# Designed miniproteins, single chains, continued (4): the designs that were tried, part 68

Each design is a single chain, and the fold is of that chain. pLDDT is the mean over its residues in the fold that is shown.

## One batch from the design tools (miniprotein)

Design m14356
Fold by ESMFold2-Fast:
Structure m14356 (fold): chain A 82 residues (1-82)
Amino acid sequence: SEEDEAEAEALAQVEEFVARYGEEEARRAVARMLEAWVAREEDEALRAGLAALLERLRAGELSAREAVAELIRLQRERAARK
């Protein structure tokens, strides 16, 4: 499906970034992306989920790949609510 293709492509991009720049740099890149999304997100439930994900990533509880997988899950949950 389109969603499965988008998820596979996003995770492949994260794996390529990790291979090139390392895990710590990948986590920083994902954190910057999440910070920007939290700042502009108007859906309160999604914004709260993104903020919680960002805190877990900053606390070292998630890899960059795991954070992107969770981000995709939150986006799918938001789409399912509409």
Scores: mean pLDDT 83

Design m14357
Fold by ESMFold2-Fast:
Parts: sequence; structure tokens; C-alpha cells
Structure m14357 (fold): chain A 69 residues (1-69)
Amino acid sequence: SRDELKRVAMEISNWYMDNINKKSADELIKGLDEYLKKVAPTLTPEQQQQLKNFVDTLKADGVSRIQEL
């Protein structure tokens, strides 16, 4: 459901926010990819695409923030 997708997105966003100052860019990207692999089989194709796009924005943001250092 939409609510499940939103909950999953919030959980991954919270993990990202908690770890952005604690992990390297490589570790952040790896963690996001592993999370996607774990949840993707439980989602519809449309939800998988939406979550992938959301995770890709988190990866871009993480890389951008690290480059500012």
C-alpha cells in the first residue's frame, strides 16, 4: 500500500539521517543498496521504482554533503 511505501521510505530516511555524519559515502551507499535489496521483493513494480528513485536522491544528497567537507 501507499502507507507501507511511506513507512519504508521514512525508516530508510531516518537511518540515513542518523548515519550521514557517522559513515563514509561508500558505507552510506552500500547501506542504502542493501536496504533496497531486502525490501524490493515485498513491493509492487511501481512501488519499487518509487523507492529506488527516493533512495537515489538520498545517495546524491549524501555524496553532495561529503563533497562540501
Scores: mean pLDDT 74

Design m14358
Fold by ESMFold2-Fast:
Parts: structure tokens; C-alpha cells; sequence
Structure m14358 (fold): chain A 88 residues (1-88)
């Protein structure tokens, strides 16, 4: 599904310096669309660390966090940008 304009605005309000801090919290809270937009907006050097953080959440004991992390990776794999697909 397309990322909402609201998710785009929410991600735009977060400075890149906080992306690694905020991303796990967004995924745990169920804001999958904001988490995806955050990775899309990230400078190239932060994209791999952010995706690695999402992969770390797949080992979570919380089934909802694990499911949300999978949804973020699925969205990246479905993205038309080959660079983003390679990260996931």
C-alpha cells in the first residue's frame, strides 16, 4: 500500500541524527509506514544500519514487533529502487 502523506510528514519531522534511536520505537509501536518512510529519507550511509536495526527486531520475543519488522522489510523488498531492495 502507498505510504500516506501523514507518514511522510511524520518522518520529515525527525532529524536524521535520531533515525537509529527512533526507528525501533516506531516499529514496536506499529508505525510501519513511518518506519519505511524514515529509511527512504535516510542519507545513504544510514540506510544499511537502519535496515540492520530492523533485522535485529526479527529476534524480538514480542510477536507484534517481529511482525512489524517483517512488514518493513517486505515494503523495502517491494520498492522500485534496486538499492533499497538490496538492503532488505
Amino acid sequence: PPISERARREAAAIPPERYLEVLPTLVKAGFVDVAVELILRAPPELRQPLVDAIRGLLDSKDPLTQRNARRVLEALRAHPDPELRELA
Scores: mean pLDDT 80

Design m14359
Fold by ESMFold2-Fast:
Structure m14359 (fold): chain A 99 residues (1-99)
Amino acid sequence: MKKVAVVGAGELGFRTAEWLEAQGHEVIAVISRSEEAVKRAEERGYKGILGDPSSEEVIKKAKELGADKIVVAMPPSQRELAEKAIELAKKAGIEAEGG
């Protein structure tokens, strides 16, 4: 059982969060650059983190909330941003992968 922060508050991000919860993980936060997407996450009962997932500050916020793992659920058009988020999470001592 891990505490997970999900990057991406679109349909893929929410499906990933639901799948992680079904596997017995706790989804503690959803991270998005979109204020509207963060509001949708909060409406679903998740904590929202508004910011750039390629920012050390945003990764630090997820870690401070207790994230053991970051799962990046973003479309192929945002591959470079996803890769940077994974790299920064790993540098901060958090497990990270694409979902």
Scores: mean pLDDT 81

Design m14360
Fold by ESMFold2-Fast:
Structure m14360 (fold): chain A 90 residues (1-90)
Amino acid sequence: MTPEEQALVDAFVDAFRPEVAEAVKRIQDLVDSGKITEEEADRILRRASEAARQAVEDAGKPKTPEQAVRIGRLAAEAFRKAADEEIASL
């Protein structure tokens, strides 16, 4: 990657990672409390990751760090929404 491409990736990850970490922690807390199984958690995480990836593809390639942050937030929203929908279906 070029340094410019790396800066866009870093901006995306910095916006995406904290939001996804909170969602992952909520799913782990459900496993730890016995409300869902580890297999159900794996399915939820896979579905949420697929939704985040699709949101990135739909948004297209960012040209600025500000666009990368926006796409990171959109991907994190898609992740959380998909995770919440899967949890609600249990």
Scores: mean pLDDT 84

Design m14361
Fold by ESMFold2-Fast:
Structure m14361 (fold): chain A 88 residues (1-88)
Amino acid sequence: MRLSAEELDALLREYFSNPTPEMDEQIKFASKLLVDVIRNSHSVKETEELIEKALEEAEKNGPYARAVVDMWGPIILGVQKAIEEGKK
């Protein structure tokens, strides 16, 4: 289940106002998951599958990790779709 835009906005506002080391560690963890998605994605389908796995792992880590994957997942998928369209 993805975060709503309202939930995501609330988490980001809290992070920008009162960042904690625990929030930074969650963001760092999610960033590593996203790098793994990029490195191992060779198609749109693989990217979708890896983003779903990254979201599940991020949810286990915490709400800020989940928020980062939820925000960047669609962007990474969009880039992969653009790359595949550029090959036509």
Scores: mean pLDDT 79

Design m14362
Fold by ESMFold2-Fast:
Structure m14362 (fold): chain A 106 residues (1-106)
Amino acid sequence: VSEEELLKATRVVLDTLGVKKEDQEKILELLRKMYEAYKKKDYKSFLEYDSKLQDLLEKSVGDAAGAAMRIIQGDEKGARREAETLPPDVAERVLRATEKALEILK
């Protein structure tokens, strides 16, 4: 999967979950920084950006933040498991976001 496809999939996920455009761009920027840190084996910066990403998701989607993080990380099974603990309307958005991400990545 290319960086372009990963960013496109992430943008669709964030849009599906109702994240504001301003916050979407901040999240995508953090993902780019995480990718660069990982390539440089700068695991300290990687973990710092990962923490900031989680905080932004919690502020943007609340209870769905854990599920959103799992979708972004490619943990489809974890995302679906998280959805089972959420209110039905939120769970439906999480499952739809997961399916849309898979369509872009495959």
Scores: mean pLDDT 80

Design m14363
Fold by ESMFold2-Fast:
Structure m14363 (fold): chain A 83 residues (1-83)
Amino acid sequence: SAELALKLGKAAVEDGKRGVELRKEGLERNDATLYTAGALLAIGGAIDGELAIKLGKESGSEEAIKLGKEGVKLAEEAGAKLK
């Protein structure tokens, strides 16, 4: 489903960006809650991004694959790991 892959890819980029922002704000403000919230959002973005890549490959949606990769990269910038 190319539509689902695109939705997941867009969500991954959005959550990844918010995760990076919250992590940075938490670090700058010495706020462990904001830092943790940013990391959790980034983990969610990484999960959605990996699913967008998988479903994008299955459906032939290059846009979904690209968005999924962007989301995973943003999650890595926020320090998130899927393991």
Scores: mean pLDDT 82

Design m14364
Fold by ESMFold2-Fast:
Structure m14364 (fold): chain A 77 residues (1-77)
Amino acid sequence: SEVEEKVNKVLEDLKSKDPRVRFRAIQRAAELLTDPRVTEEQKKRLVEEIFRVAGDDKDPEVRAQAIGVLGGIKAAQ
């Protein structure tokens, strides 16, 4: 499906060597987390990858963006 392709592309882009690609992938992941067409299993996978990026990414701006997204998710609960 189109949604599944978008989820897979974001997961791929989060592993890019280019920090700008990873930064944009975090933004796209945040959008997908609010999409009702994205399954709970897909959302869980996206959150797990964002959590990993927040702790482990080499680029401090990419880490900060991931931390911001996680903070937004927690505040919306």
Scores: mean pLDDT 86

Design m14365
Fold by ESMFold2-Fast:
Structure m14365 (fold): chain A 90 residues (1-90)
Amino acid sequence: STPEERKKEIEKAAEEAVEKLLANPNVSEEGKEEIRKLRENASEAEILELAAQQYAAQGKYEKALEYALEAAKLLGNKEAVEEIEKVMKE
């Protein structure tokens, strides 16, 4: 795959994550507004990190870890990826 194709795949995954979070009735109105503002000006990784924080605040740790893992992979943070994957296996 080309770097451009990979970037488009990442952007699509981030957009799908944001859409799912905005469709979630358990996300507060304030949380949804913050996500919309960040979507306009933030990187894909920053949007996914926000999604992870919102799910963690709701006690949905499995979803929070999934989104945090995706963000860590986008940032190339191998240490964070390893730590999150270890937690997810427990």
Scores: mean pLDDT 71

Design m14366
Fold by ESMFold2-Fast:
Structure m14366 (fold): chain A 62 residues (1-62)
Amino acid sequence: SSEEALAAGLAAIKAAKSAEELKAAVQRTLDTIGRQGDRAAEAAAARALSEEGRKTAAQLGL
């Protein structure tokens, strides 16, 4: 489901150790949700992933 994909994506972002891992986690999650055809869920996920990504990037000094 979109919720399960988002939860897994957020966990992957929190575990990321590099900019490449962070980018891969975001892309993989959005691709998974996008395949389900739920545009609203995709937009909400993009926002949540961007927020968590910024936090992780700051923690990594990016």
Scores: mean pLDDT 82

Design m14367
Fold by ESMFold2-Fast:
Structure m14367 (fold): chain A 91 residues (1-91)
Amino acid sequence: SEEEILKLAYTLIEELEELFKKPQTVENILKALVLLLALGTELELAIRQGMSKSKIEEIIEKLKELAKEAPPEIKKRIEKLVKRLEELIKE
């Protein structure tokens, strides 16, 4: 199941990367926010269900790269998610 969660996380990140290449219309911003919410929820559940720290750290690094390409509003939300995930894996 960890491999399925990892694949889903990477798929959501790829969908976000594609959205960031498009014009920042209200529709595209809302789509990005929904995808980011789904990704954050999935990763928090994965951590609580015992997904390995190393796999979560791999996803965190991908999220940091994603944030570099993100529009300002979405970037702040990705950075907040990264901080939250880093705190969860330190406990």
Scores: mean pLDDT 85

Design m14368
Fold by ESMFold2-Fast:
Structure m14368 (fold): chain A 87 residues (1-87)
Amino acid sequence: SLQEEIDRKVEELTQLVRRIRQRGTASQEELDEIKRLTREVLTLLLIQKYPQWTRAQIEAILADPEAKEKFLKESSPGVQALLKQLG
């Protein structure tokens, strides 16, 4: 299900952030992976909340940093808090 896919990606993101915090440093590869997983989680959350939106409407939000931050704060404060832990 869509929710199971979201939960899996959030768990992957959580585990990656945990490893980085335990080590005290992040590689460029790990930072790129965080960015990729965050984008995937946001995309799935947008599809779940707005099932009538076109791909273009979803991509417009993903291209706008302010719109992304507002959506993340409103829709997944847990993921926002997790990313804040990374700095």
Scores: mean pLDDT 83

Design m14369
Fold by ESMFold2-Fast:
Structure m14369 (fold): chain A 76 residues (1-76)
Amino acid sequence: SVEDLLRELVKKAIETKETVTADRTPGPDQRKVTVTPLNDRVLAVEVEGRLSPAEVQALKKLLEEYPDIALDVRTV
């Protein structure tokens, strides 16, 4: 699920302090999600394409799970 993908990427970026990327959509429309740790409290989340309402809802849930972390979310 999108929530599981985003949670895994956020967790990995926090734990490694490294940029992590994954394919958002399998198949011919290969869109990517990249999570870059800017500092100990801010992660940049770059999503290729437009966010769906379900993806926005998933990000809101993730913010509730990581109240000490700010997500700077951008679409490209």
Scores: mean pLDDT 74

Design m14370
Fold by ESMFold2-Fast:
Structure m14370 (fold): chain A 89 residues (1-89)
Amino acid sequence: DKEEKIEELRLKALEHLQKAMNALENNDVATAIEHVEEAEKYLLEIAELLEDEELKKQIEELVAKLKEAIKNKDIEGARKYAGKLLDLL
Protein backbone atom coordinates (compact mmCIF):
# COMPACT_ATOMS: atom_id res chain seq x y z
CA ASP A 1 0.00 0.00 0.00
CA LYS A 2 1.60 3.23 -1.25
CA GLU A 3 -0.30 5.45 1.22
CA GLU A 4 0.75 3.22 4.15
CA LYS A 5 4.41 3.40 3.06
CA ILE A 6 4.24 7.22 2.74
CA GLU A 7 2.74 7.55 6.25
CA GLU A 8 5.48 5.27 7.67
CA LEU A 9 8.20 7.38 6.02
CA ARG A 10 6.50 10.62 7.16
CA LEU A 11 6.49 9.40 10.78
CA LYS A 12 10.19 8.44 10.54
CA ALA A 13 11.01 11.89 9.12
CA LEU A 14 9.00 13.52 11.95
CA GLU A 15 10.89 11.47 14.56
CA HIS A 16 14.26 12.56 13.16
CA LEU A 17 13.17 16.22 12.88
CA GLN A 18 12.09 16.08 16.56
CA LYS A 19 15.49 14.60 17.51
CA ALA A 20 17.22 17.34 15.48
CA MET A 21 15.31 20.07 17.38
CA ASN A 22 16.09 18.42 20.73
CA ALA A 23 19.81 18.28 19.81
CA LEU A 24 19.74 21.95 18.72
CA GLU A 25 18.11 22.98 22.04
CA ASN A 26 20.96 21.09 23.77
CA ASN A 27 23.49 23.10 21.67
CA ASP A 28 24.54 19.94 19.73
CA VAL A 29 24.64 21.28 16.17
CA ALA A 30 26.46 18.23 14.72
CA THR A 31 23.83 15.77 16.01
CA ALA A 32 21.01 18.09 14.88
CA ILE A 33 22.44 18.14 11.32
CA GLU A 34 22.80 14.32 11.29
CA HIS A 35 19.11 13.92 12.21
CA VAL A 36 18.05 16.47 9.55
CA GLU A 37 20.01 14.45 6.95
CA GLU A 38 18.22 11.24 8.05
CA ALA A 39 14.84 13.03 7.82
CA GLU A 40 15.80 14.26 4.31
CA LYS A 41 16.41 10.65 3.18
CA TYR A 42 12.88 9.63 4.26
CA LEU A 43 11.29 12.75 2.74
CA LEU A 44 13.11 12.23 -0.58
CA GLU A 45 11.90 8.60 -0.63
CA ILE A 46 8.32 9.95 -0.31
CA ALA A 47 8.93 12.32 -3.26
CA GLU A 48 10.26 9.36 -5.31
CA LEU A 49 7.19 7.23 -4.46
CA LEU A 50 4.96 10.15 -5.53
CA GLU A 51 7.11 10.73 -8.67
CA ASP A 52 7.03 14.44 -7.81
CA GLU A 53 10.21 16.27 -8.89
CA GLU A 54 8.83 19.64 -7.68
CA LEU A 55 8.28 18.17 -4.19
CA LYS A 56 11.88 16.88 -4.28
CA LYS A 57 13.16 20.41 -5.04
CA GLN A 58 11.01 21.90 -2.25
CA ILE A 59 12.34 19.30 0.22
CA GLU A 60 15.97 20.01 -0.78
CA GLU A 61 15.46 23.81 -0.51
CA LEU A 62 13.73 23.62 2.89
CA VAL A 63 16.36 21.17 4.22
CA ALA A 64 19.11 23.60 3.15
CA LYS A 65 17.31 26.46 4.97
CA LEU A 66 16.79 24.25 8.04
CA LYS A 67 20.50 23.29 8.13
CA GLU A 68 21.48 26.98 7.83
CA ALA A 69 19.12 27.92 10.71
CA ILE A 70 20.63 25.11 12.83
CA LYS A 71 24.22 26.24 12.08
CA ASN A 72 23.21 29.78 13.12
CA LYS A 73 21.46 28.39 16.26
CA ASP A 74 18.23 30.04 15.06
CA ILE A 75 15.75 27.85 16.94
CA GLU A 76 12.66 29.75 15.67
CA GLY A 77 13.88 29.57 12.06
CA ALA A 78 14.68 25.86 12.45
CA ARG A 79 11.17 25.16 13.83
CA LYS A 80 9.62 27.15 10.95
CA TYR A 81 11.48 25.19 8.24
CA ALA A 82 10.94 21.81 9.96
CA GLY A 83 7.20 22.64 10.12
CA LYS A 84 7.16 23.61 6.43
CA LEU A 85 8.81 20.27 5.52
CA LEU A 86 6.06 18.36 7.35
CA ASP A 87 3.34 20.58 5.80
CA LEU A 88 4.52 19.51 2.30
CA LEU A 89 3.04 16.07 3.08
Scores: mean pLDDT 88

Design m14371
Fold by ESMFold2-Fast:
Parts: structure tokens; sequence; C-alpha cells
Structure m14371 (fold): chain A 77 residues (1-77)
């Protein structure tokens, strides 16, 4: 449903906001660049889900994977 999609996006955006603040404090240019690229992929996935190109289940799995990749970048920064 659109309500479930919106909830996934809202929760992801809040997590991205917190992780982005940590990266800015670390002042790691390469980590910030990778973060921006992964955020771009998140936007593309959201558009594909809205257009019906991917299922809600696939969208959730791919979003969770991208958030894990961003968390690893923050840990390594």
Amino acid sequence: SLEELNKIVEEAVEKLRELGKKLVELNDEEAIKKFKELVGKMIELTQKALDGEISLEEFKEKVEKLLEEIEEIVKEA
C-alpha cells in the first residue's frame, strides 16, 4: 500500500539524516561522496516502486541493503 511505502521512506530518510550528520562531523570527502551516490540509488528505487516497476517487498529489501551499505561507510570513515 502507499501507506506502507510512505512509512518505509520516512523511516529511511530519518536514518539517512542521522548517518549524514555523522559523516559531516568526520569530514571524510570519499565517505560523503559514497553516501550521496547511495542516497541517489534510494531515490531511484522509490521512483521505481511508485511506477510499479518493483514490488513493495523488493523495494523494502533493496532499501534495507542500501541502509546497511551506508552504515558500513560511516563505520569505516
Scores: mean pLDDT 81

Design m14372
Fold by ESMFold2-Fast:
Structure m14372 (fold): chain A 57 residues (1-57)
Amino acid sequence: MSAEERAERLAAGAAVAAGDGRLSAEEGKQTAIDLAKQAGFPELAEKAGAGALRAAS
């Protein structure tokens, strides 16, 4: 697994975990986007957000 894929999975997983009753699906998506950008992979932010929404559903 590449560092980019790992960062994307960590951002999505963290957003889903934080969204466990505390965040709406949209808020979880935005959190995943923000985490991916903070990790230095803004190009993965949209994919991380989509992954968080999919995992939350």
Scores: mean pLDDT 64

Design m14373
Fold by ESMFold2-Fast:
Structure m14373 (fold): chain A 85 residues (1-85)
Amino acid sequence: MTLEQLRERLERLLEEIETNREEAIEKAVEMGMEREKAELLLKAYEYALRGDLEKAKEYLKKAGEEESIPALERIAAAAEEARKA
């Protein structure tokens, strides 16, 4: 995948999160996740994609998914590389 394709995917993900926030939360709840946890996870990923890794980590910890911090850091790093392209 090219850096330009990664940038386009990042922009689409952020747009999708903003536009379909409630739908994303409902899908997570249908998959057995608690609504509060789904909302916290969505905020964590949104902040990571926007480059605010500190806030992303805070929301991930609040969701009880602290073990996923390394994965969140990889997502944030990929988003940062996409922004540089």
Scores: mean pLDDT 74

Design m14374
Fold by ESMFold2-Fast:
Structure m14374 (fold): chain A 120 residues (1-120)
Amino acid sequence: SEELRKAVELAEQAAEHFRKAADAMREGNGPLAVEHAEKAAQYARQAADLGEKALDKVSPEGRRLVQLGVDYAREAAKHAEEAAKAMREGNYPLGVQHADRAAELAEKAATAFREAAEIS
């Protein structure tokens, strides 16, 4: 579906921005790290919202994968919020840890949405 294809694209953009946030944190660029983390969280939330809209349009098997993608995207956004918080508090190692975890979760969300699109 079109919603699932867009959810994949947004989840992939979220992962890219989470990786950029982690890189900026490693380099000590707090303002840039926060900017990328906030943008990534926005993309992750949008991916989850589009996934939720697709739930009524997919097979039962596809619904399970879409729900998995939504859950991963929501968790990615939560880790992004924790990364931004840690960075504002000057805890760079914790910020990097949360941003890397958010990137992994966003990539898993993209994979789940892509697999759902293939069987729906």
Scores: mean pLDDT 89

Design m14375
Fold by ESMFold2-Fast:
Structure m14375 (fold): chain A 66 residues (1-66)
Amino acid sequence: IDVAVSSLKLVSQHAASRGDDDTAQKLQNAADALENGDIDTAKKYINSLKDKLNPELVEEILNLID
């Protein structure tokens, strides 16, 4: 799960640098939820971003937290 948290934080920083504040905030919320053990909330945020992120990256992160 440490890898999933790190990946979410990096992708969030990238989204923020592009001005996509909505995507960045959702990724930050997912990372925070994972750090707090709230897997269900993290999965909801990640799943809501499937159409905005690389599908392979989304699948990798979901597999790490399942």
Scores: mean pLDDT 78

Design m14376
Fold by ESMFold2-Fast:
Structure m14376 (fold): chain A 95 residues (1-95)
Amino acid sequence: STILHYLLYKAAFESGNDVLKDRAFALLKEVDPALAEQAEEDLKESAERRLALMSEEQREEIQAKVEEALDILEADPSDTEAVQEILKEILAIEL
């Protein structure tokens, strides 16, 4: 799902880890190259704002969950159910 890949890229970008951001970007680019190009510019200001508001502990927890989701999708691109559950967990940390 394009939406799933976009949300994972957004979470990776907002987590402040460039390695995870680049991995998520590569996956988004494979499913929707036009959205990937637009998303990088659109999310830059949002990511800077979110990073300023998050604690180090929240950032580390989100980074760990993003890495888990990326590992799953890179191993099996069809395993979207597991990644959706991880994205729900990331959303809970952000609240």
Scores: mean pLDDT 83

Design m14377
Fold by ESMFold2-Fast:
Structure m14377 (fold): chain A 57 residues (1-57)
Amino acid sequence: MDLLIIDPKSRAESQAMLDVAKKTRAKLEEQGITDEAKINEEIAKALKEFIAALKAA
């Protein structure tokens, strides 16, 4: 595609991804993990799994 247009579904998915990131961060902080690099790694993993689940649904 020569031009990328963000559709309403992509916008909703972006919002859901932000929610996943927030929940993942909170869960790690509850476990005593305060390393931002580790938190970002786990968030990236959770987002990848979330995207895979969306494609499977």
Scores: mean pLDDT 73

Design m14378
Fold by ESMFold2-Fast:
Structure m14378 (fold): chain A 76 residues (1-76)
Amino acid sequence: ADPELLDAEVNLALAIIRYAVTKIAIERKGKATPEDYEEMIKALRDAIDYARRIGDEDLVAQFEKELKEVEEEYKK
């Protein structure tokens, strides 16, 4: 077992949870605050970094697409 790989897997899961929780909170209140966008962007950037460390290129591509969509929404 590789402790660094396990840490990356755990942190990836936590980043995904943070992203999902923030999206659910937005849907419940019907609007996104600047703080919500900042949290989603941070969580997605963390997820990309950890997915890259794991070597999951499909997850990296998925999260990079999600990040672009969130960043474009935040610019409005």
Scores: mean pLDDT 86

Design m14379
Fold by ESMFold2-Fast:
Structure m14379 (fold): chain A 78 residues (1-78)
Amino acid sequence: MTQKQIEEELVKYGVSVRLARNLAEALTSGEIQEILVDEKDAGSVDLIVSVVNKLGGQAEIIQHPKSLEELGKIRVTP
């Protein structure tokens, strides 16, 4: 699956366009990456983990977002 196809699939499941791009890049990188999550996407964190796992990656919530200054983090393994 291409990075763009993963991005489109994530957006279809309700992930924001910006976050979907970052997640798709991480999943296609071949490397473990930590992705920052804005407070706007706080309600989507569990959905993101579920969708990443469904796409064959692994996602782990390191921190939930609390504010614009206290961003959440999700560790993504391809």
Scores: mean pLDDT 74

Design m14380
Fold by ESMFold2-Fast:
Structure m14380 (fold): chain A 97 residues (1-97)
Amino acid sequence: SLVEQARRAIEEVRRAGATAYNGASSGTDEAIKLAVEALEQALKLVRSLSHLPGADEAIERLEKAIELAKDPSNADEIGKVMDEAAELLRREAERLE
């Protein structure tokens, strides 16, 4: 169902956001690589669900987060952008119920 797909997308975006924030905050090359991989996996999932309301806007934020994740100074902005992506998907999911 669309509601189940939206829940999976929201959960994955939230998990990727936490991983990316922690990775950028640590500032190690290994942690940054894991952060980028987590964001890329979330982007792949949301792209596979591109017909979900809010998916296009969430994809745009995920792409921005991937660019930000390459610089450790951006940890707070990554957290904000990923939280915005998850909240956008959540608000649109409420309209499906």
Scores: mean pLDDT 83

Design m14381
Fold by ESMFold2-Fast:
Structure m14381 (fold): chain A 120 residues (1-120)
Amino acid sequence: MKELIDEAIKLVREAVETLREAISLAEQYGFDELAGFLRQALDTVEEYIKEIEKNRDKDPEKTLKALEGVLRVLRAAVRQLEAFIAEHPEYRDAFQPLLDRLREIVEKLEEIVEKIKKSL
């Protein structure tokens, strides 16, 4: 259990860094609405990290709910980046690596969350 939660936290922190890179890139190109959405997603993920850290050794169910919350936010960020690239194909080469990285993080985090659920 502890090892799975530690791995999940590592992936969530990697997602935070990926979101920060995406925000910076959106701001660089003047896409303020995309940057604003991603910043709100980042802030929400950081609040869930605080909840995970508080509950990780005390309440596995609350830790799981917080990780599920992170997954919902990251999936929304993935969908927003997918929609953005579809509407702005000229920026695909710039944003695609960040989208691909975020998708990989989401897939790995989903696997860990399912393993945690089976351990409860």
Scores: mean pLDDT 89

Design m14382
Fold by ESMFold2-Fast:
Structure m14382 (fold): chain A 77 residues (1-77)
Amino acid sequence: SAAAEAQGRQLFQQALQAFKAGDYETAKQYALQSAALLPPDSPVRRAALLLASSAYRKLGDDETAAQLEAEALATPT
């Protein structure tokens, strides 16, 4: 829905602010919430998953980061 997409975009902006501040725990939480609200073909959803991946790498969770990166780069069919 348009409302869910608007909320997803707002959460993505909050995730970006947290990431820039070095708050990687908050950044990954908001980025994952953003991705959950956005359709699979959304460029913002892909960006949110990549941001979450980067946050997980900063926190030392390379396995989860790799899974999120793969999800972000998957072509929606």
Scores: mean pLDDT 88

Design m14383
Fold by ESMFold2-Fast:
Structure m14383 (fold): chain A 65 residues (1-65)
Amino acid sequence: DIMQYKGEILTLLQSLFPQYAGNAAFNNAVQVVLGELKPSFDPTQEDSFDVAKVLAPKVKERLRS
């Protein structure tokens, strides 16, 4: 379920960046980055935590923009 998967990644990213909790720009950056991923983005990175770790620097880059 892609909605559940996205929710898990959002929660994990919020845990990695607690300073951005409730920040709309952070939530928008996460949604943009998740929207750029195909459901089969990387078959070796199926765990939500592993995907969140890969996405963390992309989210941080979007926040700086």
Scores: mean pLDDT 68

Design m14384
Fold by ESMFold2-Fast:
Structure m14384 (fold): chain A 63 residues (1-63)
Amino acid sequence: LKEKVIEEARRRATELGISDEAIEKAIKQNEGLIESVKTEKQGKLAVEYIIATARQLQRAAEL
């Protein structure tokens, strides 16, 4: 399940034009959340948080 969350986060980041650097950093920051995932529903929520983090990191880099 952890592997699927990471794969889905990377896929969605590519679709949204988020940089590889931002998504990898977001995955690292949310590693604890990813490890806590036990259901598909929790996995979807984890992906959303990772994407939100990646977007924040990318916006911060533009400032």
Scores: mean pLDDT 78

Design m14385
Fold by ESMFold2-Fast:
Structure m14385 (fold): chain A 79 residues (1-79)
Amino acid sequence: SMESAVKLASLTVESSELQFLIDHPHAYSKEEMEQSVKRAEEVLKDTLEFAKKENFQIDLVEGYAKKLQELIEKLKEVI
């Protein structure tokens, strides 16, 4: 659905931002990285809760969510 596409796009946007921070560590403060991690965790939580509640495309959402979770974990190790 259009709504699920928007939720998946949100996961992709957050993943792209975290990847950018990983690729450009000298351009950002620790505080900015921590803020991005917290925002990504909130997007991840909200999207998984939405997918579970609506009972749709859970496998696809979990795939994108796993990628975002791996990026969150990588940044937390650096912070």
Scores: mean pLDDT 80

Design m14386
Fold by ESMFold2-Fast:
Structure m14386 (fold): chain A 107 residues (1-107)
Amino acid sequence: SLLEELLALLNSDDEEALRRGLDLLVATDDPEIRLAGLRALRARVSSLSPEQQRLVIDALGELIESTDDPEILRAVLEVLMAILRTTEDKELILRAIGNILRAIGRL
């Protein structure tokens, strides 16, 4: 199933697999699949490298633009806030804040 494929990719330590999982997360319009993927990302934030965190931030920026669902937007905010709590990288902080403001603006 798409959900099983998405979760396997998002839970991979391989950067290319993470990129494919993020692409699937953005491409799907199924809210249950999106929420499951966002929960998986939230659980993994502390184990992600700075490069992987950047990939997540960029993909979530695209996801924000594709949805008006407040439950999905709140789940996106939870992932972005978790990244802010784990990173000291100024560029990642600024990117995450920009996405947080866009998500709040759509709520």
Scores: mean pLDDT 88

Design m14387
Fold by ESMFold2-Fast:
Structure m14387 (fold): chain A 75 residues (1-75)
Amino acid sequence: EEDEKILQELLEVVRWVREMKAAGKSDEEILAELKKRGVDESTYERALALLDTANRLIEIGDQIDKEVEEERKRR
């Protein structure tokens, strides 16, 4: 099914972008690597937006944890 194929491709690209960012690669290096793998710029932009959303949710969680720790230290 076409939708399933698109979803799998997008998830694979998200995984690659996450791994490359974790390895400290620049946005230019990531884009170049994805182009070598046949990923177009629109798919990369979608993957980046999805990863950004996921990272924002993680950051919100981390901020809540930080506030809880600060409250504990204040006593």
Scores: mean pLDDT 73

Design m14388
Fold by ESMFold2-Fast:
Structure m14388 (fold): chain A 85 residues (1-85)
Amino acid sequence: MEEVLKLLKATDIATDALKATDPEYSRQISVRSTGLAIRAIGYELDGDDDGKKKSIEELRKLTQEAIDKASTVDPAAAAKAREVL
């Protein structure tokens, strides 16, 4: 659970950096990351370790994509997002 919160926090930092240049992409990433986090929580409550791990890995990949995009616009914000992970 703490891992999911860290990924969401890092994603928020990255998407905040992108809001001025690409608000639509920022919104889409926020929606997708929230959906993956909810899915991971659902699998944990059901005791489905495989489903939880898969959802966390998808969230981690999405977080990394958002950080990589943010690094082209705001390298300092991207570095801060990586530090949270």
Scores: mean pLDDT 85

Design m14389
Fold by ESMFold2-Fast:
Structure m14389 (fold): chain A 82 residues (1-82)
Amino acid sequence: MKIELSDEAKQKIKQAYPDLGDEIIKLIENGDLKSLAQLIVDKDLDETPIIQVLKDEGLDDQALELDIEIGILLIQRGVAKL
């Protein structure tokens, strides 16, 4: 699934994640939310700015998918209790 982010959305992500913003944007635009969830969990990133940007762009289904994929990874690692 291909996603096109606005320039404003890209700037918000780059401001929240100065070292990883370009990688995060690329994963979102490629629709690779599984790899994005893996990056978030592996780097212990706060997903809140990414979820907010997706919702602001009207990508609510993608925001939900990302939350689910993060939850699956946390359960697999024994971090999530539910």
Scores: mean pLDDT 81

